Designed miniproteins, single chains, continued (3). Designs and how they scored, part 94

Each design is a single chain, and the fold is of that chain. pLDDT is the mean over its residues in the fold that is shown.

## One batch from the design tools (miniprotein)

Design m11463
Fold by ESMFold2-Fast:
Structure m11463 (fold): chain A 99 residues (1-99)
Amino acid sequence: MKEKILEEARRLAELAVSEDPEVAVEALRRLTKLYSSIEDEEVYKEVGVIVAPAIAAAMRSEDEEVQIAADLTLMNLIGGAPEEVREAIRAALDAALAA
């Protein structure tokens, strides 16, 4: 179960940085649905760390719809996370933004 969730998270993270805005927006929406379905805090943390760099990249997209979808996806990911999980996700986001 965990392995399938992490595999889907990695796949959607790759699609979220697609040059095709429609593909990127759909991937970001599917990421939101994916982590909203996660009940395990450890799995939520691992998914958040995997997807944070992709969300950061999508926030820098030249396409306004992709930027809006990325911002919304990030807000939902952080807002739905327990405090300790939020700290880990923010650390991953900060590292991605610094790179």
Scores: mean pLDDT 81

Design m11464
Fold by ESMFold2-Fast:
Structure m11464 (fold): chain A 66 residues (1-66)
Amino acid sequence: SAEAEAYYAKGKELLAQGKYEEAAEYYKKALEADPSYREAWQALATALAKLNRLEEAAEYARKAAA
């Protein structure tokens, strides 16, 4: 959806700025708008890994692959 794409784009912008917690919030909003948005699940896993939340990052990466 356009809404999920907009949230994903904002998350990517924040991730590039090193604002990992804010990026994760926008990726979560993208997934709330479209739970099938695989790119947002992978991006959320990346943001969580940057926050050193490695177990959560691994779980989201696995869910994205399924």
Scores: mean pLDDT 83

Design m11465
Fold by ESMFold2-Fast:
Structure m11465 (fold): chain A 64 residues (1-64)
Amino acid sequence: SAAELRAEAERLEREALRAYIAGDYATAAKLFRQAAELYRQAGDEESAAGLERGADQMEALAKK
């Protein structure tokens, strides 16, 4: 269901935030992209787009 997809996306977002706080930008990027895909499947295009932009920023940070 869309509710189950959103709940799983929120769980992945929390894991991504923990990775970000730990300085693991590569893992944070991966988790943000996984969460974005679940939001997209749930019909939440705005949340998906926001997380994809976040993942792009994390990937840029991982290169430094």
Scores: mean pLDDT 88

Design m11466
Fold by ESMFold2-Fast:
Structure m11466 (fold): chain A 120 residues (1-120)
Amino acid sequence: SLSEDVLLLRLEGLGNLLQLAIQLLEEGDYDKAFRVLDSVLSLLPGVLKEVKELIKNNISKEVAEKLRELLLQIQSNIQRLIELLSKIDSPRAKELIKRLNSALRDIQEVLKLIDEHLKK
């Protein structure tokens, strides 16, 4: 559906922004990386809520598998970002690590719901 397609595109876009943040941190462009991460972390809860609603409304297994793949990529990117940010001696970096760890917990909850849905 159009709603499912838009959600997949939004998750892909968030994954790409996280990859951009990784690149910016590796290049030492901390201010731009922090701004990108603020934007992603502000959008992610709403997107995850929409994923939960689609699962509740018995989304197709094909779309659920695509959502799973994108969320696993986002999870991997967040783990890499936490590693990179941990090397930066900054209160802002410490705040972002805390927010990224919260996002990881939320993603892990959604991935569990997807896995349960795929077993039906």
Scores: mean pLDDT 91

Design m11467
Fold by ESMFold2-Fast:
Structure m11467 (fold): chain A 69 residues (1-69)
Amino acid sequence: GTVEEAEELIREAEKALEAGDLERAEELLRRAREILESLPPEEAKELRERLLELEVEVGIEKIKRAVLG
């Protein structure tokens, strides 16, 4: 189902972020967001929280690379 798809995308995004592949992580998180936004807000609360955490981490790393480049 859609929740399982979002969960898998979030797991792959975590791996991409750990590998330093920000572009891949961002793409995977965007797809997960699209799925979660199609669901009622009360569903998948833990996945929504994890999505937000990873989006913030990607944003911070993008800023660091921009400042240091």
Scores: mean pLDDT 83

Design m11468
Fold by ESMFold2-Fast:
Structure m11468 (fold): chain A 73 residues (1-73)
Amino acid sequence: SVEEKIKRLEELIKREEEERRRLEEEIERLREELEKAEGEEKERLELRLLVFEIAREATELVIERIRKRKEEL
């Protein structure tokens, strides 16, 4: 059923949006920690921030792709 497929895609979007929100919260925390950090600690936090920013971008792409797929149904 098309209706069942739409519901499943909407559930996937909700999960990805929740993951994106969690990543955004972690990014904000890392930015706050970066303001206080120096030297090796700062380098470690910058790398962690980069990883989380990439993960957030990936969740945005997944959401966009699922939304496009839903519109095609």
Scores: mean pLDDT 87

Design m11469
Fold by ESMFold2-Fast:
Structure m11469 (fold): chain A 106 residues (1-106)
Amino acid sequence: DKLLEASYYYQKGLEALENGDYETAIEYFKKALELFPFNRDALLGLAQAYEKMGKYEEAAKIYETLLKRSNYKDPEILRNLADAYEKLGETEKAEKYRQLADEIEK
């Protein structure tokens, strides 16, 4: 069952992430995404692992993909993307996406 296989890889990715094994986490999340390319939880795990490694450009690309798929209605993804842009020095973009998240939560 491909769903069980993807779930197994996702759980192994989470374990690696919690243990600080960010490279191993990335490998497992990518294996889950080979089975289901747009799985939200696996994409979030991958983005978080990239952020822990300081790979904010890679993390931002994943959050942008998730945001487009949510039709810009996910405040958590908006804040995560804003934080990644801030780390990249993209202050204007970071502020814009934080304001959008605040507006949705009203």
Scores: mean pLDDT 88

Design m11470
Fold by ESMFold2-Fast:
Structure m11470 (fold): chain A 93 residues (1-93)
Amino acid sequence: SLADEHRALAEKYREMAQKAETFAKLIKENKPDPETARKLGEEVAKYSGERGEEIVELAADPSKRDEAIKLLNEVAEEFRQKAEDHYARALAL
C-alpha cells in the first residue's frame, strides 16, 4: 500500500540520519579506519543527491574537518525531516 511505502521511506531516512550523525561523530572524536569512513561516506552520499560528492570530498580532507562535520549534521537534519514527513503521510493514508 502507499502507506507501507511511506513507512519504508521514513525508516530508510531515519537510518540515513543516524549514519550521517555517526560519521560526523567519528570525524569529530577520532578518525575511523579508512574502510569504515569510506563505507559510511558512500552510503550517506548515495541518499544525499548532489551533496553526496561534496560529503565524500570534504570527509577525505583533514583540513576540511569542521566543514565536513557541519555538512553531515545539516544532511542528518534534512534526513530526519524527510523521515517525519513520510511518517505523517503514512498516518494520513
Scores: mean pLDDT 78

Design m11471
Fold by ESMFold2-Fast:
Structure m11471 (fold): chain A 55 residues (1-55)
Amino acid sequence: MHISKEEFYKLIEEVGALPGSLEEKAEKLIEKSEKELGITFSKEHAIEILKKYVK
């Protein structure tokens, strides 16, 4: 599957805009990335990505 930077950032933005804790958002980011992009990563890595995205 071709993974574009735009598609990944769209997922980060969608998940980041959801209500809930950073931990809950990290779990959703992993789930969506696996389903939509065929990639997976650790919960810790997902949290770091979301922290960098959030201002």
Scores: mean pLDDT 75

Design m11472
Fold by ESMFold2-Fast:
Structure m11472 (fold): chain A 68 residues (1-68)
Amino acid sequence: TLSPTQRAVLSRALSEAQELLDRGELSREEAIEHAVRRAEELGREAGLSDEQIAAVVDRVRAVMEAQL
């Protein structure tokens, strides 16, 4: 469903948030917020449309919430 570029953005945002969460540097809510913000930033840098970025953000939230 996600393009290769969207999947790359998703993986990067999730990896960064997971590292911070695993180190105890962020709370659950802060980690989700961080991942969402990073997905938006990385998506724009990668040239994704607003709609494509929204799809990545939705997937970030779903994955992070399911791991909790």
Scores: mean pLDDT 82

Design m11473
Fold by ESMFold2-Fast:
Structure m11473 (fold): chain A 57 residues (1-57)
Amino acid sequence: STQKKLQQMQQQASQRASQAPDGDQAVQAIRDTYDQAVTDLGLPRSQVDSVEVPLAP
């Protein structure tokens, strides 16, 4: 289902962001993950963009 794909995307984005050396790169990792999900999984951009990934302080 679309919901499960969005959850998997959120987990991947969160993991990539947590491994980034700084906040700017963490934000970019999230954006790249979202762009990939739209392109590869055919997820709607509006639904992808509505998913929040909390950045660690």
Scores: mean pLDDT 75

Design m11474
Fold by ESMFold2-Fast:
Structure m11474 (fold): chain A 55 residues (1-55)
Amino acid sequence: SRIDELIEQNERAIRLLEEEIERETDPLLKTLLTFVRGGTEYVLERLKERKKKLE
């Protein structure tokens, strides 16, 4: 389903962001990447909640 595709895409994005954060040495860029990861995690949780309501 479309929701399952979006969940999978967001899970992949989080993995890539975690790898980038781990390799980043610039404190500002690391903070910004961490913020983006947090936003992506928030979206993922909302998508999972929505999927549960549609079941």
Scores: mean pLDDT 87

Design m11475
Fold by ESMFold2-Fast:
Structure m11475 (fold): chain A 72 residues (1-72)
Amino acid sequence: SLEELEKAALEFADWLASKLPLGEKIKEFVKEVMKLWKEDREKALKFAEEKAKELAKIDPELGQKLLQMVKQ
């Protein structure tokens, strides 16, 4: 459901802030996702998928987890 997707996106943003050491880059990423989420939820999901694919090249486990969350 849409509510489950919203919860997953929020948990993902919080998880990124706790797992990655780059606070400023994490804040920029979360800011962009939240901005897109308010504008168009489909755009936010597409942005997350695109970033997940980029992330999968650096950290395959993290990227795959994100992709599974978005595809639910």
Scores: mean pLDDT 66

Design m11476
Fold by ESMFold2-Fast:
Structure m11476 (fold): chain A 78 residues (1-78)
Amino acid sequence: MEEKEKEVGEKLKEFVEKVKKLIEEGKLEEAKELIRETAIKYAGVEPSDEEIERILEELPELLEEEKAALEAAREAAL
């Protein structure tokens, strides 16, 4: 059971990294499409444009916070 959850977690991380890369490249339409497809696959419902835009806005902030937390953890390990 946990192996399936671990696999889903790894795929979710890949998804977040792909969306981040698309945002950094300025490919917002491709990022929106990836979010839409992923939401349909996991939630079974098509997200609204507002929900997609909110996810796009929140993902960079969450990634920055995660990066800062990892950097702080690495500094604490030094």
Scores: mean pLDDT 68

Design m11477
Fold by ESMFold2-Fast:
Structure m11477 (fold): chain A 55 residues (1-55)
Amino acid sequence: MADARLDADIERTVVPELMRDKGLDRDEALEVARRRIEDSARAGREASREIAAQR
């Protein structure tokens, strides 16, 4: 589920940092940031399942 406010915060904070650290263009940095958030959310869900299954 995409949150427009979260996307705006990422573009304002994370994108400039990625551009500076990795020399990415704004569009590339935005894509990387969004993908990392999706991956992190998915990993969190998997971790919760693992903990529940460790009974």
Scores: mean pLDDT 68

Design m11478
Fold by ESMFold2-Fast:
Structure m11478 (fold): chain A 85 residues (1-85)
Amino acid sequence: SEKEKKEIEELLEKAAEAIKKNDIEEAKKYLEKLKEVVEKINDPEILKFAKKGLEKLLELAKEKNFEELAVSIENLIEYIKKKLE
């Protein structure tokens, strides 16, 4: 649904903002909320949307050398890939 896409988009934007500001704890909180939302979604279109957003977030975390956060994002991407199988 559009509401679910909007919630994911807002959480991705908040996580990206936190990473850009070097607020790792805030970024982790938004990533945890993203995981909770994604775990409840079975719509392949919404899952693909979330995956693309997370892939962009992963590149940002890697650019900042936030290795632990990057691994957490990669794990969530892999979880979504498994749900799409």
Scores: mean pLDDT 87

Design m11479
Fold by ESMFold2-Fast:
Structure m11479 (fold): chain A 84 residues (1-84)
Amino acid sequence: SEEAQRRDRVFAEFMRLLLEGKLTPEQKEEFDKGVKEMNEEIKARIEKLKDKPFSATELGNLLVEAIDKFFELAEKILEKYREE
């Protein structure tokens, strides 16, 4: 619960900086790279699923993983550049 609330706050702060155009060029580049890598990974996972039966649980797990990766990406960028 506390960890989830912390992640929500970190993610909200990252999104605020992104939407206000306050990310540095380096932060923006790392964010764009991370998003591209996540899109490619999710696409590859979906391609593997389309050739076999899958459950709603498997799809739900993919969505949860994608959301968690977005939170981790935001944390990584803020922590890496927190002294700037």
Scores: mean pLDDT 74

Design m11480
Fold by ESMFold2-Fast:
Structure m11480 (fold): chain A 67 residues (1-67)
Amino acid sequence: GLREAMEESIRLAEEAGDPELAEELRRLLENGGTADDVERLMTRAVITRGRVELAQRIGRALRKHMG
């Protein structure tokens, strides 16, 4: 489900060396964030920090746990 997708996404962000994204994802998980909130964070990370590969990996985690 969404929780498992977000937990995997937090690990992926930490492994990629993006502690800011990991912390934003953790806050969404704690505060009942949605899949749309995760997509907005990914879009922002691509636009502001060029995190294209990380965004693709997080997208796969969402599909894996929510498809």
Scores: mean pLDDT 81

Design m11481
Fold by ESMFold2-Fast:
Structure m11481 (fold): chain A 61 residues (1-61)
Amino acid sequence: GPMASALGEAAGRAALAAGAASGDQADHITVNGASGSKEGARLAGERAGSPEGEALAVQGA
């Protein structure tokens, strides 16, 4: 339903932003970009399921 779609979009956005912020910075220093970005996005996905993702979805609705 619309609530599930909004949560999915908020989670995707949060994962992308957190992955870029954390993974991109680390990748530029030490690792190859693919590894850091994927790990950051994955961890951000777990975090997006928290109240942060819920707040974003509610505000976007």
Scores: mean pLDDT 53

Design m11482
Fold by ESMFold2-Fast:
Structure m11482 (fold): chain A 55 residues (1-55)
Amino acid sequence: SPLEKAREIIEKLLKEGKSFEEAFFETLLYLVSELKLSPVEALKIVEEAVDELEK
């Protein structure tokens, strides 16, 4: 699912030493460019992925 993919990308980027902001924006761009999601839909998914990682 796009949500599961977003979690994987954010976690990978954070493990690589990227800042939270960099991980957030790179994940958002991936969802829009590679998965062809609308910017609004991609933003919602990235926000949900972040919430799941903060628990």
Scores: mean pLDDT 81

Design m11483
Fold by ESMFold2-Fast:
Structure m11483 (fold): chain A 75 residues (1-75)
Amino acid sequence: AQAAADAAQARADAIGEKHLPVIRLTNEAIKLLEEKYPDLPDVEINELASRAAVLAYQDGLSVEEAIEKVLEERK
């Protein structure tokens, strides 16, 4: 149920309250990268997700825009 998912989110928020924006963006970026680029190694997905999360947080970009920007820099 949605309430169970909200409880898990609340526990994660309590642990990472001061790092919540970056943690949330990183998790979202990982999910998007896994969906769009399933053939990428886990280490590469994590690296791209971290870079995208920092860009999204610093520049106010959407996670998807930040991922595209990081991928463009890679090529």
Scores: mean pLDDT 71

Design m11485
Fold by ESMFold2-Fast:
Structure m11485 (fold): chain A 75 residues (1-75)
Amino acid sequence: DMARLLAVVEKYLEVRREEIEKQKESAKKMTDQKLEEFKEDKQMQERIVEEYNKYLSEMEKDLADEERILEEALQ
């Protein structure tokens, strides 16, 4: 039943979006902690920020790709 499959996918994506938001919050807290730890190392702080931004971008891209694949598979 396609309707049941759609409901399962919608619930899965809702849970995935919630997980990503929690991971983003945790990543920010960890990044803030690392920035404080390396407050005297400007090069390390720059790298930490760059890695954080890359991590966020990759997470958002992966979620968007996952949503697209699931939506296309159901149509």
Scores: mean pLDDT 82

Design m11486
Fold by ESMFold2-Fast:
Structure m11486 (fold): chain A 66 residues (1-66)
Amino acid sequence: DKEKLEKAEQYLEKAEEAIRSGDLKTAVEYLMQAIAYAKEIKDLDKRNALMQRVMDLGREIAKLSK
């Protein structure tokens, strides 16, 4: 499931780019895609690490949205 890990990482990068551009709606959409791929990763440690990054970026989006 190397492909699913790579896809999740790519969507996290796109979310970070959208945050830097101030496009918070697009950042949320990319985070949702990253979550979809992360959920399919069989390696629990890698999945948990990706989900932690999702939570951290979600918190950053929430902070910027208030």
Scores: mean pLDDT 82

Design m11487
Fold by ESMFold2-Fast:
Structure m11487 (fold): chain A 116 residues (1-116)
Amino acid sequence: SSVIEELLKEIEQTPDLSEEAKELILKGIEYYKQGKYEEAKKLFEEALKLIEKELGGGHPIAILVRELIAETYEKQGKLEEALRLYRLNLGLLVNVLGADHPRALAVEARVEELEK
């Protein structure tokens, strides 16, 4: 997953992120790679609560964790929940990075694909 690769890079560049939040993300990624999507989702949602408190909901790490939660819902066939999170994330990406940013364009394309 390109989202996982970008998330790991952002974590390396963000010293203000707590070890607790990092451990939740890494364990979630481990479960995700094992196909244990429900367990992965719960860990990502717990990590997101900490990230929003520590860095704010518009921080790149928060956006990437929300995108990974949406991808996890998608892997479970929960397309309505995935679409809700992708749309929320798209709004945040446009506000923080701009509508022409590659990340925003990628999420927009995914929303359009899932709406068909």
Scores: mean pLDDT 84

Design m11488
Fold by ESMFold2-Fast:
Structure m11488 (fold): chain A 92 residues (1-92)
Amino acid sequence: MRVEELLREAKELAAEAARAYAQGDFERALELEERAMEKMEEAVRLEGNTREALLRALAAGYDGVAEGFAAAGDDELAALARAQAAKIRAAL
């Protein structure tokens, strides 16, 4: 079903984001995490019972990326990542 496809895509994007982050490509990591969240939000519209677990995972990912950007001195990208984490938690 469409929901299963969206969840698979979100998971793949989150994994790519984590790898990009580890490689120091923080901008790409944020972009991939944003795309993962978009897939997740669409999945939630169709299937709500996985929402909390997946949103908590995405929020944790954004927190990690924000800390990385802050450590690198990129306060603007760090703020963007923190805002995404806060938005995700507000949806819980």
Scores: mean pLDDT 73

Design m11489
Fold by ESMFold2-Fast:
Structure m11489 (fold): chain A 58 residues (1-58)
Amino acid sequence: SKHEEIIERLKERLAELGASEEEIDSAVGLLEYAAERGASEEQLEEALEQAIARMRAR
Protein backbone atom coordinates (compact mmCIF):
# COMPACT_ATOMS: atom_id res chain seq x y z
CA SER A 1 0.00 0.00 0.00
CA LYS A 2 1.02 3.65 -0.27
CA HIS A 3 1.21 3.83 3.53
CA GLU A 4 3.64 0.88 3.56
CA GLU A 5 5.82 2.69 0.97
CA ILE A 6 5.95 5.84 3.14
CA ILE A 7 6.85 3.80 6.24
CA GLU A 8 9.62 1.96 4.34
CA ARG A 9 11.05 5.31 3.16
CA LEU A 10 11.00 6.56 6.76
CA LYS A 11 12.99 3.50 7.90
CA GLU A 12 15.57 3.94 5.12
CA ARG A 13 16.04 7.69 5.63
CA LEU A 14 16.35 7.40 9.43
CA ALA A 15 18.87 4.53 9.07
CA GLU A 16 20.94 6.70 6.66
CA LEU A 17 21.04 9.43 9.34
CA GLY A 18 22.37 6.95 11.93
CA ALA A 19 19.17 6.49 13.93
CA SER A 20 19.17 3.61 16.43
CA GLU A 21 16.81 0.64 16.10
CA GLU A 22 14.77 2.05 19.01
CA GLU A 23 14.50 5.49 17.36
CA ILE A 24 13.40 3.91 14.06
CA ASP A 25 10.86 1.64 15.83
CA SER A 26 9.42 4.63 17.71
CA ALA A 27 9.03 6.78 14.58
CA VAL A 28 7.57 3.89 12.56
CA GLY A 29 5.13 3.10 15.38
CA LEU A 30 3.85 6.68 15.40
CA LEU A 31 3.26 6.65 11.62
CA GLU A 32 1.59 3.21 11.73
CA TYR A 33 -0.67 4.42 14.55
CA ALA A 34 -1.58 7.55 12.54
CA ALA A 35 -2.32 5.43 9.43
CA GLU A 36 -4.57 3.11 11.51
CA ARG A 37 -6.44 6.20 12.80
CA GLY A 38 -7.10 7.31 9.19
CA ALA A 39 -4.25 9.74 8.48
CA SER A 40 -4.03 10.75 4.80
CA GLU A 41 -1.00 10.14 2.57
CA GLU A 42 -0.20 13.86 2.84
CA GLN A 43 -0.33 13.71 6.67
CA LEU A 44 1.99 10.68 6.71
CA GLU A 45 4.45 12.40 4.32
CA GLU A 46 4.48 15.44 6.62
CA ALA A 47 5.06 13.20 9.68
CA LEU A 48 7.95 11.50 7.84
CA GLU A 49 9.59 14.87 7.06
CA GLN A 50 9.11 16.01 10.68
CA ALA A 51 10.80 12.83 11.98
CA ILE A 52 13.74 13.39 9.60
CA ALA A 53 14.03 17.07 10.61
CA ARG A 54 14.14 16.12 14.32
CA MET A 55 16.90 13.58 13.66
CA ARG A 56 18.94 16.13 11.66
CA ALA A 57 18.58 18.71 14.46
CA ARG A 58 20.46 16.48 16.96
Scores: mean pLDDT 83

Design m11490
Fold by ESMFold2-Fast:
Structure m11490 (fold): chain A 102 residues (1-102)
Amino acid sequence: MMAEAEIEVTYGKNTATITVRVPPEVAGIASVAAALAAQEVLKTDPRVEKVTVKREGDEVSVTLVAKDEKEARQAGEKALEILKEELEKAGIRVVSVTETFK
């Protein structure tokens, strides 16, 4: 049985936060996948000024900072694709994605 992840993407004024919820037993692996995705995003996407990865229990968050809301949304979409790829490489299947705007 594969571990399953639920993703929420929250867009702010100049930020995109991708929150991954996983079973507690794979939260460590998900955190490593998120760190690898964050490194790739920062290296390859010039719209991204800063990336922060945070783990709280069974939640892993990747927060991107960009110039404005449009750049944050576009960078967030690309970061979501990279994060999904890294999670799948780690044996975690993404089963839902929800977007929220603030």
Scores: mean pLDDT 84

Design m11491
Fold by ESMFold2-Fast:
Structure m11491 (fold): chain A 90 residues (1-90)
Amino acid sequence: SLKEEQEELNKRVIEIAKELLETKDKEKAKKEAKEILREELALREKTQPASAEELAAARAKIDELAEEFAENEEALKEGLELVEKEEKER
């Protein structure tokens, strides 16, 4: 189900974020962040169909955000805390 796919993605995000905080591997972070965000986009497309133009814009935004995410350690920490809190509440 979509819920199970989302839970698996959240687990991957937590694992990657923890690895980044420990190792500071920004190149790996950037690559994996892009992959995860693209998987998220695919899930959203499945639940909320969008036009080709909207999808193209979203993909461009994902690439931008992934680069920003990899460079911003504070945003990465905040994201990790939010995902960990959400998982604890499940």
Scores: mean pLDDT 58

Design m11492
Fold by ESMFold2-Fast:
Structure m11492 (fold): chain A 71 residues (1-71)
Amino acid sequence: SELEEKIAEAALKLIRYKGWDNTTLEDIAKEAGVTLEEVKEIFGDTKEQIREKVMEYLVKKAKERIKKLRE
């Protein structure tokens, strides 16, 4: 979904810019332009759950890109 993509991209941007330790769920919500509750609903309540969901999103994007290149 567009919302899931916004949250994942916001998390990746913040992690690359200031690192994982300095990135909060509230920072991710603000960067994505969504509420903290929406982040928790889609990605989970802990940093570890959000990291897993972001990694899952990256894997899905990578697989889709590979399919398009090899079809």
Scores: mean pLDDT 77

Design m11494
Fold by ESMFold2-Fast:
Structure m11494 (fold): chain A 69 residues (1-69)
Amino acid sequence: SSAAEALERELLRLHILEGLSGETARRAFEAAMAVVREGGSAEDVARALAEQGLSPEQARRIAEAVMAV
C-alpha cells in the first residue's frame, strides 16, 4: 500500500541519517501498520511509533506523512 511505502521510506531515512536501529525500525513498521489497517488516526499511529522507541517529534511527523497518503 502507499501508506506502507511511505512508512518504510521514512523509517529507512531515520535508520540511515539518525541512527535508528534496523530492529527498532522493523518493530515500528509492524506496530504502525497494524494501527493503519485497523483504521486508526494519525495520533494512534504516532503513539504506536513512539512506543517502539521513536521520539515524539519523529513519531508525529512520520504519522502525519503516512496518513496524508
Scores: mean pLDDT 84

Design m11495
Fold by ESMFold2-Fast:
Structure m11495 (fold): chain A 67 residues (1-67)
Amino acid sequence: SDEAVELMRKAGEAFQKGDYKKGLEYLREAARVDPSLKGALRAVSNYFKEKGLEELAEEARKIADEV
């Protein structure tokens, strides 16, 4: 949907700016609109893990389970 696409764009923009929590919130809303996007939360969790951001990686994983 256009709503999920827009939320994904906002998530990417927030991540680009280093606002990881805001990016996760947009991604969470995108996954609520389109549950097939749960895979994107796993990808983001792996990204945070590779950056050494373990707490954010776990948060992304938990959000995927919640949606």
Scores: mean pLDDT 81

Design m11496
Fold by ESMFold2-Fast:
Structure m11496 (fold): chain A 113 residues (1-113)
Amino acid sequence: IKKGIELAKKGKYEEAIKEYEKAIEKDPNNADAWQNLGDVLRKLGKLEEAIEYYKKAIELDPNNKKAWINLAIILARLAGDDRWLEILQLEREGRLDEAAELAKKLVKELEAK
């Protein structure tokens, strides 16, 4: 997945998708590959597909903090819930565990509706 991450940083999203798809083909349980694929789709504005792939990453690895954080930010923004700003602030401060716990709570609340 390192090559896919490098391609995504260069804005080569289509090539990045192909690299992540290859990683998933070799190991369908690679939660990081599913999470990175979700990240690229989010940047392309394909929010529904991004949500599906973040959920897949979480199913495979419930401790994938970035998948929880990024899923919560999408869902909160779509719902008009400003708590996504608190999640971003915690992440920027390096408080990744607290950001992930708030994200998990927020995802559960927003999906219960």
Scores: mean pLDDT 82

Design m11497
Fold by ESMFold2-Fast:
Structure m11497 (fold): chain A 60 residues (1-60)
Amino acid sequence: GEAVLKSTETAAEEQYRVASREAAKLSPDEAARLNAEAKEVRQALIDRGKASAAAIEAQR
């Protein structure tokens, strides 16, 4: 389970970094909106990774 969770966290952080960088090229209002969405997507990916890790542990 841990390897899956760590891989998901790494992917979520990379996706968030790219989204934040792209958002910075836009107007302040649009950048704020996209940054908020990117944070929610990152958290959703981490939560899904935790659920997957828990399911794997339950199968052991």
Scores: mean pLDDT 75

Design m11498
Fold by ESMFold2-Fast:
Structure m11498 (fold): chain A 77 residues (1-77)
Amino acid sequence: AEAEVAALAAEAERLRAEGERALAEGDHTKASQLYREAGDLLARAAELAFQAGDTARALELMRKSGELYARADEVEA
């Protein structure tokens, strides 16, 4: 349901913001973990959107998930 997709996306944004704060504080390990967790939530939201037939929403969520995984990898490098 869109309500579940929206809830997962909102939680992912909260975790992304926490990751940004952790990175600013120099906690690269915590930032990486939070970015991956946020990416996982967006990937789950995308699966639900695909199952609901909302391909455009699913692709947007997958794009954002990929950006968060890329950020996590950059922080660990």
Scores: mean pLDDT 87

